Designed miniproteins, single chains. Designs and how they scored, part 94

Each design is a single chain, and the fold is of that chain. pLDDT is the mean over its residues in the fold that is shown.

## One batch from the design tools (miniprotein)

Design m3264
Fold by ESMFold2-Fast:
Structure m3264 (fold): chain A 90 residues (1-90)
Amino acid sequence: MEKELRELIEKLLKLEEEGKINSEEAVKLFLLEVLGLTEEEVEKLFEAIREASEKGSRELLLEKLDEKQRKAVEKLEEYLRVGLELEAKE
């Protein structure tokens, strides 16, 4: 499952690089299709991330989220890490 997750992340990043989807669309597709979040859960997660980013507090983000959304944040951090690793492999 973790290997399949990484392959899906790489596929989404490649679609973004090809200009078929933008960065926001790639992240939304990852959250909806890979993690199985609802559109409402995705919107709530993005709002919480925005607030935490503005305040500079990751702990505040985690306090506002339920267990499912906290796991989604961990998977999203993995998505971003894989993206950075792929850029470094040029």
Scores: mean pLDDT 69

Design m3265
Fold by ESMFold2-Fast:
Structure m3265 (fold): chain A 78 residues (1-78)
Amino acid sequence: MDEELVEKALELVNKGGVALRLGREDLAEQYFEEALELFVKAGYDEKKVREILEKLREAILAGDEEAAREASRELKNL
């Protein structure tokens, strides 16, 4: 797997989470889609990554930091 693509994808996920917490949903969606593209280019399963990103988004919108951290751990351990 491409380590550089994964690292950049994780940075974009973090930026998306920050944008979402600031109410910038359109910007967050853009960051999450860019992250998904990089994970797919790195050889990860698109459906699995999309499911985890959706869990992360839902957790952040609900203010559930434990669920958000769990989803982030799933992405790092792909």
Scores: mean pLDDT 84

Design m3266
Fold by ESMFold2-Fast:
Structure m3266 (fold): chain A 72 residues (1-72)
Amino acid sequence: MEETKKRFEASELGQKILKLMRDYGAARLTRRSIAEALGISQKTLSEQLKKLGIKNFSELVLIASQLLSEEK
């Protein structure tokens, strides 16, 4: 988890997703809305997340929420 979390935060994709969650709120974001905001397909988003070690959208939300809660 921690290694995946660090890789996600350090990635360009991770930085863009964290910005979306800060701007719009995590509860308003779906896989579709994130993919649309990034200009990619939901399939491409899922494939890129798997390359970072993120298995599914629920794990993405968990990791992003933990990173956002650590911002002070």
Scores: mean pLDDT 77

Design m3267
Fold by ESMFold2-Fast:
Formats: C-alpha cells, structure tokens, sequence
Structure m3267 (fold): chain A 65 residues (1-65)
C-alpha cells in the first residue's frame, strides 16, 4: 500500500461515509445500507479489510442517526 493509495482510500471512505449518513438519516434500514455499500466497495476492487472497515463505520453512523 503506497502513500497515494492511502489518500485515495481516505477519499473513498469519506464519500461512502457521507452516503451512509444520508441513507441513515432518511430512515433506510441498516441491512440495506450495508448491502449497498458492500456492493459499491466490491465493484471498486477494494480489499476485504477495507470493505469490513467501511461496513463497521456505516454501522456506527446508523446507530447515531
């Protein structure tokens, strides 16, 4: 993992975090949010570790919504 890859991952995580926040505030069920985020992350060829971190962040966001 290079320095450039870290910056791009942070930007991608930020976008997905914003999307999860909007969905949670709109009352979308957690299961649906996780399914959509997982599908997006896999299409972007993100590592399984990064996918899991994104899903964990989405769960935290949903709990606060």
Amino acid sequence: MSERERILLEATEGILTMHATVMARAGVPLEEILRQLEAFARRQNLSPETVQRILETAREIWERA
Scores: mean pLDDT 76

Design m3268
Fold by ESMFold2-Fast:
Structure m3268 (fold): chain A 91 residues (1-91)
Amino acid sequence: MVEEKFKEFLELLLKLLKEEEVDPELLEKLLKALQIVVAEKAGKENPVAKKPLSEEEKEIVEATKKFLELLKELAGSSREEAIKKLEELLK
């Protein structure tokens, strides 16, 4: 589910901001999805997706788009403000 993947990315970001250890597999999935989203927005051939995306991969991409919108909102925030907002979203 897109919302579940989005929450996983929020938890990952929260751990990074708190300087806690993160799941490297989840971080890799997020980075791959970011490459797909960036390529789509640039109108370039997708270098990561050489085949049709699976249902799970589509959910990860949609969750990543939502996550990027949140990152834009957090761009002007301090680390402490970002942590507080992420904790409120995860409750």
Scores: mean pLDDT 70

Design m3269
Fold by ESMFold2-Fast:
Structure m3269 (fold): chain A 85 residues (1-85)
Amino acid sequence: IPPEIIKLREAIRRLRETTRYAGRVLGEDHPLVQEGRELIRKLENLLKDFGSGKVVVSPEEILKLVKEINEFIERVEREVKEYLE
């Protein structure tokens, strides 16, 4: 398994945990919670297609996705923190 895919799987796992927690705090109808759920669905489909050889993605594209996921997680964490203050 390429190192980039391990990082992507780890980022998706963190995204799932953060989105689930945000859903409990902010409510399931919150725009960031809905955006997170849609992002997870798209990423899981990409991983499935990549694992089956249906799509080819460069290491650079995977690392960009990891960065985007991490930036989204930070946005959700900030929103949750502000809500709890």
Scores: mean pLDDT 85

Design m3270
Fold by ESMFold2-Fast:
Structure m3270 (fold): chain A 72 residues (1-72)
Amino acid sequence: SKDDEIGRLIREAVEAVKNGDVERAAELIQKVSELLGDGELAVNALLTVTNHFYPENRENAEKAAELARKKL
């Protein structure tokens, strides 16, 4: 379903952040934004999940969020 696809894309974006692939994370969040019709919700989903479970990657998550917003 669309919700399952959104969940998979968010998980893939979190993995990209963990690997330092800021550009890939931003591209994945842009796809989530398109599916949700809400770019801020997509960005906040990445930040919430990454900051809660992987706080050591906060800086990369914030960079990906900023880059995603510029591409929206």
Scores: mean pLDDT 85

Design m3271
Fold by ESMFold2-Fast:
Parts: structure tokens; sequence; C-alpha cells
Structure m3271 (fold): chain A 75 residues (1-75)
């Protein structure tokens, strides 16, 4: 169902948010952090949070697009 897909997408986003936050913490704690990577991780995190907030109101088409974006961010 649409509701089941929304729940699955939220779970995937939550897991990615946790992974990105961990990566940010590890980079910040490094002796010489890669600033370009930090910026990219922060941008990815912001996008994931925006997508998560929109999930309850997503149409089928919006959900399909969001699933594709999440897949790209996960790579």
Amino acid sequence: SLEDRKQQLEEKINKLIEKKKKEIRELINSDHPDIEKLVKLQEDLELLQELKDQIPNMSLDQLDQAEEKVKEIAE
C-alpha cells in the first residue's frame, strides 16, 4: 500500500540520517577533516530531513521521485 511504502521510505531515510551523522562526527574528530566531504554530508543530511518531513503528504508520483533521490544519496 501507499502507507507501507511511506513507512519503508521513512525507515530508509532514518538509517541514512544516522549513517551521515556518524560520518560527520568521525570527520570532525579527525586530525585534518576533509571540508568538501563535510559540506556534502551536511547537504545530504538536510535533503534527507526535508524528504522525511514531506513523506506524510506525498502522492504516489512524489514517493517514486523521493525513493529515487534516497537511492542516489545512499550511493
Scores: mean pLDDT 87

Design m3272
Fold by ESMFold2-Fast:
Structure m3272 (fold): chain A 71 residues (1-71)
Amino acid sequence: SKLEEVEKILAEKAANPRELMAAIRAARLILEEGLSDEEVVAELRKLGFSEETARRAVDLAKEAIKELEEK
């Protein structure tokens, strides 16, 4: 699935396991729920991630999605 391919890309890009976990959740929220960047940050913060980690996670998720869409 598209989410499984994004998860593989995120595993290569994330600096640490916590960032990876946040980025996978961000990708799911974007792809499955269609949430905006701000909504994803808010949801990640409800899960206990810092604002910095949440914003980095959104950036990583969008970059991974973009790499799948490169063609």
Scores: mean pLDDT 83

Design m3273
Fold by ESMFold2-Fast:
Structure m3273 (fold): chain A 110 residues (1-110)
Amino acid sequence: MEAEKILEEVRKRAGEALSRVADLVTQAQKSKDLKEKVELYREGVDVAREAAEFSQREADKLKEMGHEEYAEEAQTLADALRGTADSLRVLQEKAEKEYNKELEEKIKKL
């Protein structure tokens, strides 16, 4: 079934993106370099957003094809990936604030 193959591709890409995000978050949490943490979280945001946009496009396509149930699953994956990107952006902003604070304190001591 064509719709089934589209959904399988959505599931595969969502799974790959979530796995990549998990690896990036793990690396960020282990890093002692705040700049590296910012870069890793930023990459995670991009990965999650790109996967969300893909899943959204395929959800819209499945709905236009009349496959409402498959469209709903693809939409759910898009929403979950968007939520992941939003959560990672919060972590990125926290790391950026900490990095800026360390830079300010180092400048004051010079």
Scores: mean pLDDT 88

Design m3274
Fold by ESMFold2-Fast:
Structure m3274 (fold): chain A 105 residues (1-105)
Amino acid sequence: SLAAELEELMEWLEEARKNKVPAEELLEELLERGWLTEEDRRLALELVETVGADIALVAATLAGLRVAGYELVSRTLSADGVVVLRYRNTETGEEVEIRVVPAPA
């Protein structure tokens, strides 16, 4: 069940946050569990390089979107260095916009 998989991911992410799991370990576990693909990891690393985004937050967001049944439909870069990702739910057709910003100081 998609709902059960999303619940498992969210519970695991909350536990990882409480235990202050390092970003590198978080990323590897998300990949091992199939909650991220190598394509998602590549996108996350590129967003860190181009925007200075928080790797753990980006990885968690991409994992949540994938488990919830969303697919990336477009990616745009603004002059201000903000990346806008547009996702579409494959079952409902609902669209969501994710604004990727630099990690907080």
Scores: mean pLDDT 80

Design m3275
Fold by ESMFold2-Fast:
Structure m3275 (fold): chain A 79 residues (1-79)
Amino acid sequence: DKMEALKKGDELLEKLQENPELTEALAEVLADRSGLKLEEVREKVKEKGLVETIRELKLEAARKAGNEELLAEIEAYYK
């Protein structure tokens, strides 16, 4: 179940974001995978938190891929 996997992933990320060193390492991974500058990802994480930043990057990746079905699933999950 893709929706349940997303929920469990977000719950894990909320627990992990209590560790600043791990949050910084994840920001580097997100920058590499999304093609954004590391500084942009760091600012998003500082302002919005790790879970919300990952949500925005998932939505943007789905939009770039033109995968309307995946985009609708992600939007429904975060509604």
Scores: mean pLDDT 70

Design m3276
Fold by ESMFold2-Fast:
Parts: structure tokens; sequence; C-alpha cells
Structure m3276 (fold): chain A 65 residues (1-65)
């Protein structure tokens, strides 16, 4: 089903984005970046993680239907 495949692709893209943001966060922390920079990366991670949870829940519901 197209909707399920689209959601799976979007989930994989978000997981990739989260991995990249996590790497940026780790680098910023290791290099002693300013608090504002670290907080900004953390906020983006939080947003991506929240969206990932929403998409996974939507996928579960669509698979059930």
Amino acid sequence: MKEIEKLKNKIKELESDIARLQAEYDRAVAEGAPKETVDRIRARLQGAESELERLKNTLKELEKK
C-alpha cells in the first residue's frame, strides 16, 4: 500500500536525520560549543524524535486497518 510505504520511507529519513543531528550534538559537546549551539541542536533532535514517534504510531494504525 502506497501510504504504508511512504510512511516507512519518511521514518527512515527521520532516523537518518536523527543520527546526523546526534553526531552534530556529540561533536558540539566534545568541542565545547556555546550553550546556545548545543541547545539548538538538542531542540532539533527533540522535534525529530517527536515526529518519528508520531509517524511510527500512524504506521501501526495503518497496518492494523
Scores: mean pLDDT 82

Design m3277
Fold by ESMFold2-Fast:
Structure m3277 (fold): chain A 71 residues (1-71)
Amino acid sequence: MAEEYRRNAEVLRKVADDLEKQGKTEAANLFRKAAEVFEQAAEYARSGKIDEANRLKKEAIELVKKAGDLV
């Protein structure tokens, strides 16, 4: 649950690092922002705030889609 959000954040940071190395800075920044939102979702899930965690998950997914549109 919370660990899943943390793993998603970690994966997105690795993707952002690779994109930055390719000069895709705009997409990298969006993936990093999505990772930060997943970290927040993990914290809310850990606290039992499931509705807030789900809202943040949706926000992070939208950021990932926007980043994908730039690559």
Scores: mean pLDDT 83

Design m3278
Fold by ESMFold2-Fast:
Structure m3278 (fold): chain A 95 residues (1-95)
Amino acid sequence: KIELLKEAARLAGEAAQAAAAGDVERAIELLEEALRLLEEVKDDPYAEEMIRVLREAIRRVRELAEAGDTEGAAKVAAETALEVSELAVQAINEL
């Protein structure tokens, strides 16, 4: 379980980097892959919260990309990577 939480956080970080480079399509793919991994451990309360964060992030990034706001999409991806990373660290350290 912990390894999947770490991998999801890593993928969210790569998504933030892709979005910062202007590759919003790749960023969405990486966020969706992180979500897929967490669905395998959705019985964990930290994984459940990470899933919620990632679903909202994918929705917001898609909306911003459709509006042509690539900088806004990159900001959302970066904020998501930080939040997911914080949840992964909490899961490792508190249980």
Scores: mean pLDDT 83

Design m3279
Fold by ESMFold2-Fast:
Structure m3279 (fold): chain A 65 residues (1-65)
Amino acid sequence: SAIVSFLEQLKERYPEAAEALDAIISLVQAGDNAGAIAAAQQLIEEYASDADLVEALQLVIRALS
């Protein structure tokens, strides 16, 4: 999955967010796109000051919508 590969690469850049990103990966792999979107939105709120991470997570949300 392109989305899972992208999230795995994002974990390498943001090891502090790795656990939350793994949760999003698990939801995507389970086919729970709504749950994955909700988890990504929560991570955006937590890391709101990191523009690059926010943009990356917004791309994930768009891909899952």
Scores: mean pLDDT 88

Design m3280
Fold by ESMFold2-Fast:
Structure m3280 (fold): chain A 96 residues (1-96)
Amino acid sequence: AEEIARLLRELARAVEALGGDPVLARSLRRAARVVEENKDDPLMVEAALSMALMSASIAARFTGDEAARLAAEAVAALLNGDLERARELLERLREM
């Protein structure tokens, strides 16, 4: 849970650094807070990640923003417990 929250905050910072959707960055930070506050509640962690994924997917579809698309894929990886894939996607986003 702590690593998931950290990766969500790093995704939010990367989106902001690229001039991406500020609403998406805020949604990612909100998800990180919910994950940290509910680390012992797997359903709340899953709900927070699902909401973040919806926000990123909507941003990607409406803006065509590559940063939003990579953020959505990274959040999906976190939902599947694939922390390494989430880190790889974060690095790709940082290299943009």
Scores: mean pLDDT 83

Design m3281
Fold by ESMFold2-Fast:
Structure m3281 (fold): chain A 89 residues (1-89)
Amino acid sequence: AAAERALALRTEEELVEALRELARELGLSEEEIEEAVEALRRALESGEITLEEAARHLAGAWVALELSKEPDPAVAVEKLKAAAAELKA
């Protein structure tokens, strides 16, 4: 899943690409995507967030996005359980 891939990321460039992919799925404008990328790069370079923390946040955002698209509550709960298991591993 996209969340699993995001959680495995360990470089700034991989995280930036994952953020761009997530932002496009959210329907953000190119301007909003570039603003988000700049904010992420700045936070990583200043040490405000680690690569591992950024990967976890992106994974969580992908899970939230998938849950928002699921009209069936039972399927949404199963997706949430899967995401919780990924975050523990």
Scores: mean pLDDT 70

Design m3282
Fold by ESMFold2-Fast:
Structure m3282 (fold): chain A 63 residues (1-63)
Amino acid sequence: DIIVDEELKKSIKKVVKNAAETRVEERGLPQEEADRIEAEVLKNIDKLYKEKKPVSELGRVEL
């Protein structure tokens, strides 16, 4: 299992931002809802980074 480090955190943030933009543009998701989802994911990844926890914890904590 991979512990969340600075590089992985940056990579995940980029992927999440791109996914949110795609959902707004292609699926008609409201911008406010996309921003909210992005903020929640970013908060969770920052928590895992601070606590030195593995990436597998992200899916378990978020849903």
Scores: mean pLDDT 71

Design m3283
Fold by ESMFold2-Fast:
Order: C-alpha cells, then structure tokens, then sequence
Structure m3283 (fold): chain A 115 residues (1-115)
C-alpha cells in the first residue's frame, strides 16, 4: 500500500525524492502505522545527504508531538543519535526537536537533560 511505497522512495538515491517521501510520510502517519514510519525515518538519519537527515529529524519531532504514546521511545532514540551527527545543522535540528517535544510533552524532558 501507500506506506510501503513511500518507504521504498525514502531509500531512493535521489535527494528530492527522499525529502518528498519524508514529508508525505508525516502527512499519512496514523496511530496504526506510526512505529513503521518512525523506523523508516530513523533509517533516513544514515543518508549521506545532510538535507535529508535534517528533514528526517524534523519529521521525527513532528510525529513525536502527534503520537507520543506510541513512538516516544523510538523518537527519543533516533533524535539522540542525531545529536551526535557530524553536521552542526543536523545536531541543531535534533536539539530543537527534543526541546519542543519536552515543552509540549514533559516525558521527553529526560532526553534533553540526561541522554
């Protein structure tokens, strides 16, 4: 179905196709597919393209805000990984996502302070 097709496009060698797939995955995320989408976005953090990694970080943050009860642990794990990215732009995006998550959902505060 649509989600498996978007996850396949997320692995494309074309940066624009990957970014469009990330944005569409955020739009079509539901409670039923949220874990599958977060796992696919976490894999996008290993993209050689900095812009793709930044977009994946922002998408993970947005889904974490929408469905914290389902994806909290996976989103925290992925964003913590992004905090150690070589590019400062990716690290800043991860810090901003974690801070916004902690502000909206206090259960994310420990990720900003301790992890």
Amino acid sequence: MKIPELIEKLKSPDKETQIEAIRELVKVTTPENALEVVDALAQALFSPDKEVRVEAVRALGEIGIKYPEIVKDKVIQALILALFDKDPEVREAAMEALRELAKVHPEFQKAVEDY
Scores: mean pLDDT 82

Design m3284
Fold by ESMFold2-Fast:
Structure m3284 (fold): chain A 77 residues (1-77)
Amino acid sequence: GEIEEAAKELYEKIKNEGWDAEEVGKLIEERFGANAEVAAQIFRREGVVEAIKKGELDEEEAIRRIAGGIQAAVALS
């Protein structure tokens, strides 16, 4: 679905382009109408962005965690 596609795109941008939680939050705002600051705070607290950059998550697990973060950001916005 759209969330899974966005999660995969975000994984690539974090892994290959060094995107931070603020950039992640902006994309979630653009695609899903969530609050960008709320989304950024969720991803900072979960440590997902940092774990991806360090190679601590495989692609499938990282995408699942990003999708969960998108869902949480939408619910809390």
Scores: mean pLDDT 87

Design m3285
Fold by ESMFold2-Fast:
Structure m3285 (fold): chain A 84 residues (1-84)
Amino acid sequence: MSAVERFLAKYKDEITEEIRKLAQELVEKFNLPFDTALAVALGFYLGLQGKLPPEDGTLLHMAVIMEYGPDTFQKVSVFLSKKL
């Protein structure tokens, strides 16, 4: 099971329709796979709410940077900070 899959399973109850719509925007704008987009949107939302433990945030951050690179992660983070 990937880090993304584990993250989504752990925080399944926090996934709202708003977060799913935000994930769809990330798919369309940045060509991320839906599960990755959903995990990133969810992680950002939980971080803003103070609900994301640093260890879970770091593992998700590292997984995204390793797969898609720091430039893609920076652009996604800027986009999410304007939407959330």
Scores: mean pLDDT 80

Design m3286
Fold by ESMFold2-Fast:
Structure m3286 (fold): chain A 100 residues (1-100)
Amino acid sequence: SAKEKEDVDIAAKLIIDAVEGMAKYPHSAETVVENITDLYKKIQETFSDEDLEYLAKKLEEAAKKSKNPQQKELLLTIADAIKNKESAEELKKKLMEIAK
């Protein structure tokens, strides 16, 4: 529905903004990764497979437009985790590695 699409658009914006914040403020990396991980867990529990696929595609498109290599890698890592239905714990480890 239109409302479900709006929720996916909001989730994409929250993730993109968080990733941009982590690249800009590296000392906040642990807090930002925890926030992304918590959001990711909620998304996996509440979004349909179609919504998850759409979200992953939006994150991949944002990554392609990014000129920051770290932001690009973070967005693609989150998109891949969504597509592969990776655990929140596994995603957290990957994001922390990229942030350092």
Scores: mean pLDDT 83

Design m3287
Fold by ESMFold2-Fast:
Structure m3287 (fold): chain A 59 residues (1-59)
Amino acid sequence: SSALIAAAREELEKQVQKGLEQVKEAEKLMKEDLDKGVKLMNEVIQQMNQFLKELEEKL
C-alpha cells in the first residue's frame, strides 16, 4: 500500500533525525569519557537497528 509506505517513510525520517542528534551527544561524551561515550553510541545503534527490523516486519 502506498499509504503504508508513506507512513513508514515519515517515521523513518523522524527516527533518523533523532538518531543523528543522539550520535552527536555520544561524540561529545567520547571526548570527556570514552567508555561512556562508546556505550551510548552502541545503545543508539542498537535502538536504530531494532526500529529498522520492526519497520521491515510491518511492511
Scores: mean pLDDT 82

Design m3288
Fold by ESMFold2-Fast:
Structure m3288 (fold): chain A 106 residues (1-106)
Amino acid sequence: MELEEREARLRELGDRIAALVPRKPGTYATPRDVLERLRELGLSPARAIGAAAHVAVMNLRDAPELIDELAEFLGVSKEKLERAAQNFDEAARLGTEIARRLVAEE
């Protein structure tokens, strides 16, 4: 997937996460919020996309209906995302792995 397509997809996913799961104390910002903020701060597009993908994974505990779509988009097994949705440490680890991979692809 090209960088521009990944960015557009993460903005769309951020909007859907926000619509499905209103922010709660202790939840992460939406992927869209993180993407837009890091772009404003002048981070490289790949790093901004990586951080937004990390946040998408961290929000899976509150938006499990997005697991299949995120598995396809991020190229990650559905089982790994289901584990991340149930466990904060697994979500943080998987999110970091995905962020590093997306940065390395650019």
Scores: mean pLDDT 72

Design m3289
Fold by ESMFold2-Fast:
Structure m3289 (fold): chain A 84 residues (1-84)
Amino acid sequence: ADEAIDRALEIIRAANISPFEKDVVEALLLINYAIAKKYDSDAEALRKTAEFLRKMADQSTNPELAKALREAAKVLEEAADRIA
């Protein structure tokens, strides 16, 4: 589970977006995952975090940010499917 979060963060950090956008996305990803993990299984926490990233991508006007968010969400969802 934590390895999947680390991989998602690597995708965000490698994206062609501003340092500010990287910091905001990293903070929101970690906060959402931490909250979900309190109430849900590891698999469900990863799925809820992936859904959050997809919703953020759908609301983004920056195509590079949207692409990175969707790639990160896919990594989290695939990890959830392996541990569920």
Scores: mean pLDDT 84

Design m3290
Fold by ESMFold2-Fast:
Structure m3290 (fold): chain A 90 residues (1-90)
Amino acid sequence: SELWERLLELARRLVENESDPEKGAELEKEALEVARELAAVDPRPLEELEARARELEARAQANPDDLELVAEAVAYRALGMEKKRREAEA
């Protein structure tokens, strides 16, 4: 999915720019916009996205220097949050 690859790329950039709050805020805004679009079309149930986010977050905490793992955790959490918001609004 082009939206998933875009979200993951934005999550990588967020992790790379954690020390730059201005750039981080702009990247977070763009990532949330992409996560919103993806949440509308991604067929995976909320429980699967939340379970994957929890698994990746636990692994990222154990290996914080693995920036790809941290980025993937951020991407799944953002997608899960936007899907949860979408279901609450339905």
Scores: mean pLDDT 85

Design m3291
Fold by ESMFold2-Fast:
Structure m3291 (fold): chain A 95 residues (1-95)
Amino acid sequence: MEEEIERLEEELIRKAEEATAGLPVARMPLEDVVRLVAALYFNNQATVDELLKKGRPEEEVLREAARLVAEILVEEPVDDMYTLLALANRRLASL
């Protein structure tokens, strides 16, 4: 399980870095970066395009968002972005 989470986290970080390549680094709230990572995983291009207008997330925030998304995807039977975001928002509210 931990190795699966780590591999997925790394994949999500790479996808986000590729999608945001060339954009200026912007201070984005963790919730927005979680939404970006989730949208990239589920190929929700409309949501990706909306969030890319905000810029490139800071590395630290991206790592935290990718880790949270990876943990949920490995631990929970999630097949859509909205279910993932509901679970992520619940975990963030408990932090």
Scores: mean pLDDT 85

Design m3292
Fold by ESMFold2-Fast:
Structure m3292 (fold): chain A 68 residues (1-68)
Amino acid sequence: SRRAQAEALERGAELLERGESIEEVIERLEKETDARAAIEALRNMAAHGFDEKEIARGARTAARTLRA
């Protein structure tokens, strides 16, 4: 479970770093994974007005914390 959340956050960060919008990233992750906590974390960052680079950085930090 925690590994799946970390993988989803890493995937989201990678897509954001490639220039996809946060909305596109969330929609794609909803189709690819059951990692609800990771998707909700990305939604919450977007709702608070963080930009794509800030969200990607936050997602990578959260993923590292979830891994072992």
Scores: mean pLDDT 85

Design m3293
Fold by ESMFold2-Fast:
Structure m3293 (fold): chain A 91 residues (1-91)
Amino acid sequence: GEEKAIKGGEEAKEAAKKGDSKEAARKLGEADNLVREEGGGGKKGAEKLLEAGREAGEAGYKKGDPSSGAGAAIQGIGAAVLSGLLTGEPA
């Protein structure tokens, strides 16, 4: 679970760095689904998902698409919280 959560977060961060907050949100949604299927993403997975959500939010704001960035940030936070809850390690 943790490796997949970290991978999903890293892919979302790369999309955010390219200014694609919509793709970052999509990658964070995929990571959330994987965290649910694997029974958690651990503390490191949760931290990476939270970080990716923040970066996606910033990218959306800079691009003038704050709604897409906000959606990505919410997805990242949700995935991080769920990751911590399922593994017993809070985000």
Scores: mean pLDDT 70

Design m3294
Fold by ESMFold2-Fast:
Structure m3294 (fold): chain A 81 residues (1-81)
Amino acid sequence: MEELRKEIERLAKEMEELVARLPELGPEEREKALERIRELARRIAELLAELAESEEEKEAARAGVEAAYQAILRAAEQPPP
C-alpha cells in the first residue's frame, strides 16, 4: 500500500512538472508532453483504483483523474478569454 502511494506521488510530480513546462514548449514538444500527461493520468488512475477499498472508491478515483485530465486539455487547447 505505501509503495503504491509513493509511486502515485512520483507520477503526480512528473505530471505537474510537464504541465508547468507546457507554456515554454513548441507545438511538437507540447503535443508529446500532452501525450505523456495522458499516460501518467491513466497510470495514476490505475494505481488509485488498486489503492481503493471499495468499488465506489475505484469509480470515484477514475472519474476524478479523468476530470482533472480533461481540465488540463481544455486549458491547453483553448486560448484564454
Scores: mean pLDDT 73

Design m3295
Fold by ESMFold2-Fast:
Structure m3295 (fold): chain A 84 residues (1-84)
Amino acid sequence: MEIEVEVITPDGKKVTITLIVENGVVVDVRFSEELKKALSEKQIENLRKAFIGLSEEQAKEVAERGQGKTVDEVGVLAVLLKNA
């Protein structure tokens, strides 16, 4: 199963992060080529860390509440949900 999260890049572009869900848990994250060009390697790794291990329900909540948020805001949201 794939869950798409719409995020706003630092330069104001709307892009999608795809969360890969297996057995009810996020196991991988796919970044668009546009997003890979806009973010540093460290930012990509921090986002992978934030998203991997979220439950399917938490991933859906990130997608719903993340709409219109920046990349950094969505990363913070994912960490908060994982640690709640």
Scores: mean pLDDT 82

Design m3296
Fold by ESMFold2-Fast:
Structure m3296 (fold): chain A 97 residues (1-97)
Amino acid sequence: VAEADELVREGGRAIEAGDYEKAAELFERAAELYREVDPHRAGTLLEAAGISYEKAGDYEKAAKLYKEAAELFKESGDEERAEEAKKKAKEAEEKAK
């Protein structure tokens, strides 16, 4: 999806600028566009958004996105990445306390 690819590029530029909250929002929007057509890529983008929220200090949002990424990786048959995303979600939940 051309729109989703542009959002990913904008997210990358936001990271380079240190605007992690904006990067996370852009990656979330890109993931939504991929969710039905490429669940694995959607999971990867939600994981990137989660990492960006962690860098912004929003551990609650990061945990939520890691859980969603884990479900998408599981749906795509990537059990290893699903377990890693679940682990990241738990770690982010602990930091949110």
Scores: mean pLDDT 86

Design m3297
Fold by ESMFold2-Fast:
Structure m3297 (fold): chain A 81 residues (1-81)
Amino acid sequence: GSHARKKAEEARKRLLELIRKGASIEELEEEAKRIIDKYPDPLVKEAVNRVLQFARDFERALAIMKAKVNNEPLTPEQLAA
């Protein structure tokens, strides 16, 4: 319902704020687990998982960009992304 949607939006904003402040993937995963454990609603879990996937994709993109700037070889996994 509307309450679950508000909790999902709050969870999304909380994780995005942590990303903005430079939180690690490990810190984001720990906060995500805390949020889901407190609010085990499918909409909250979906919102949290979408932000985590975005953060992982963004970290990989930054690592690829940094490697290219430093003229470092990309791993096969990074090339496949």
Scores: mean pLDDT 79

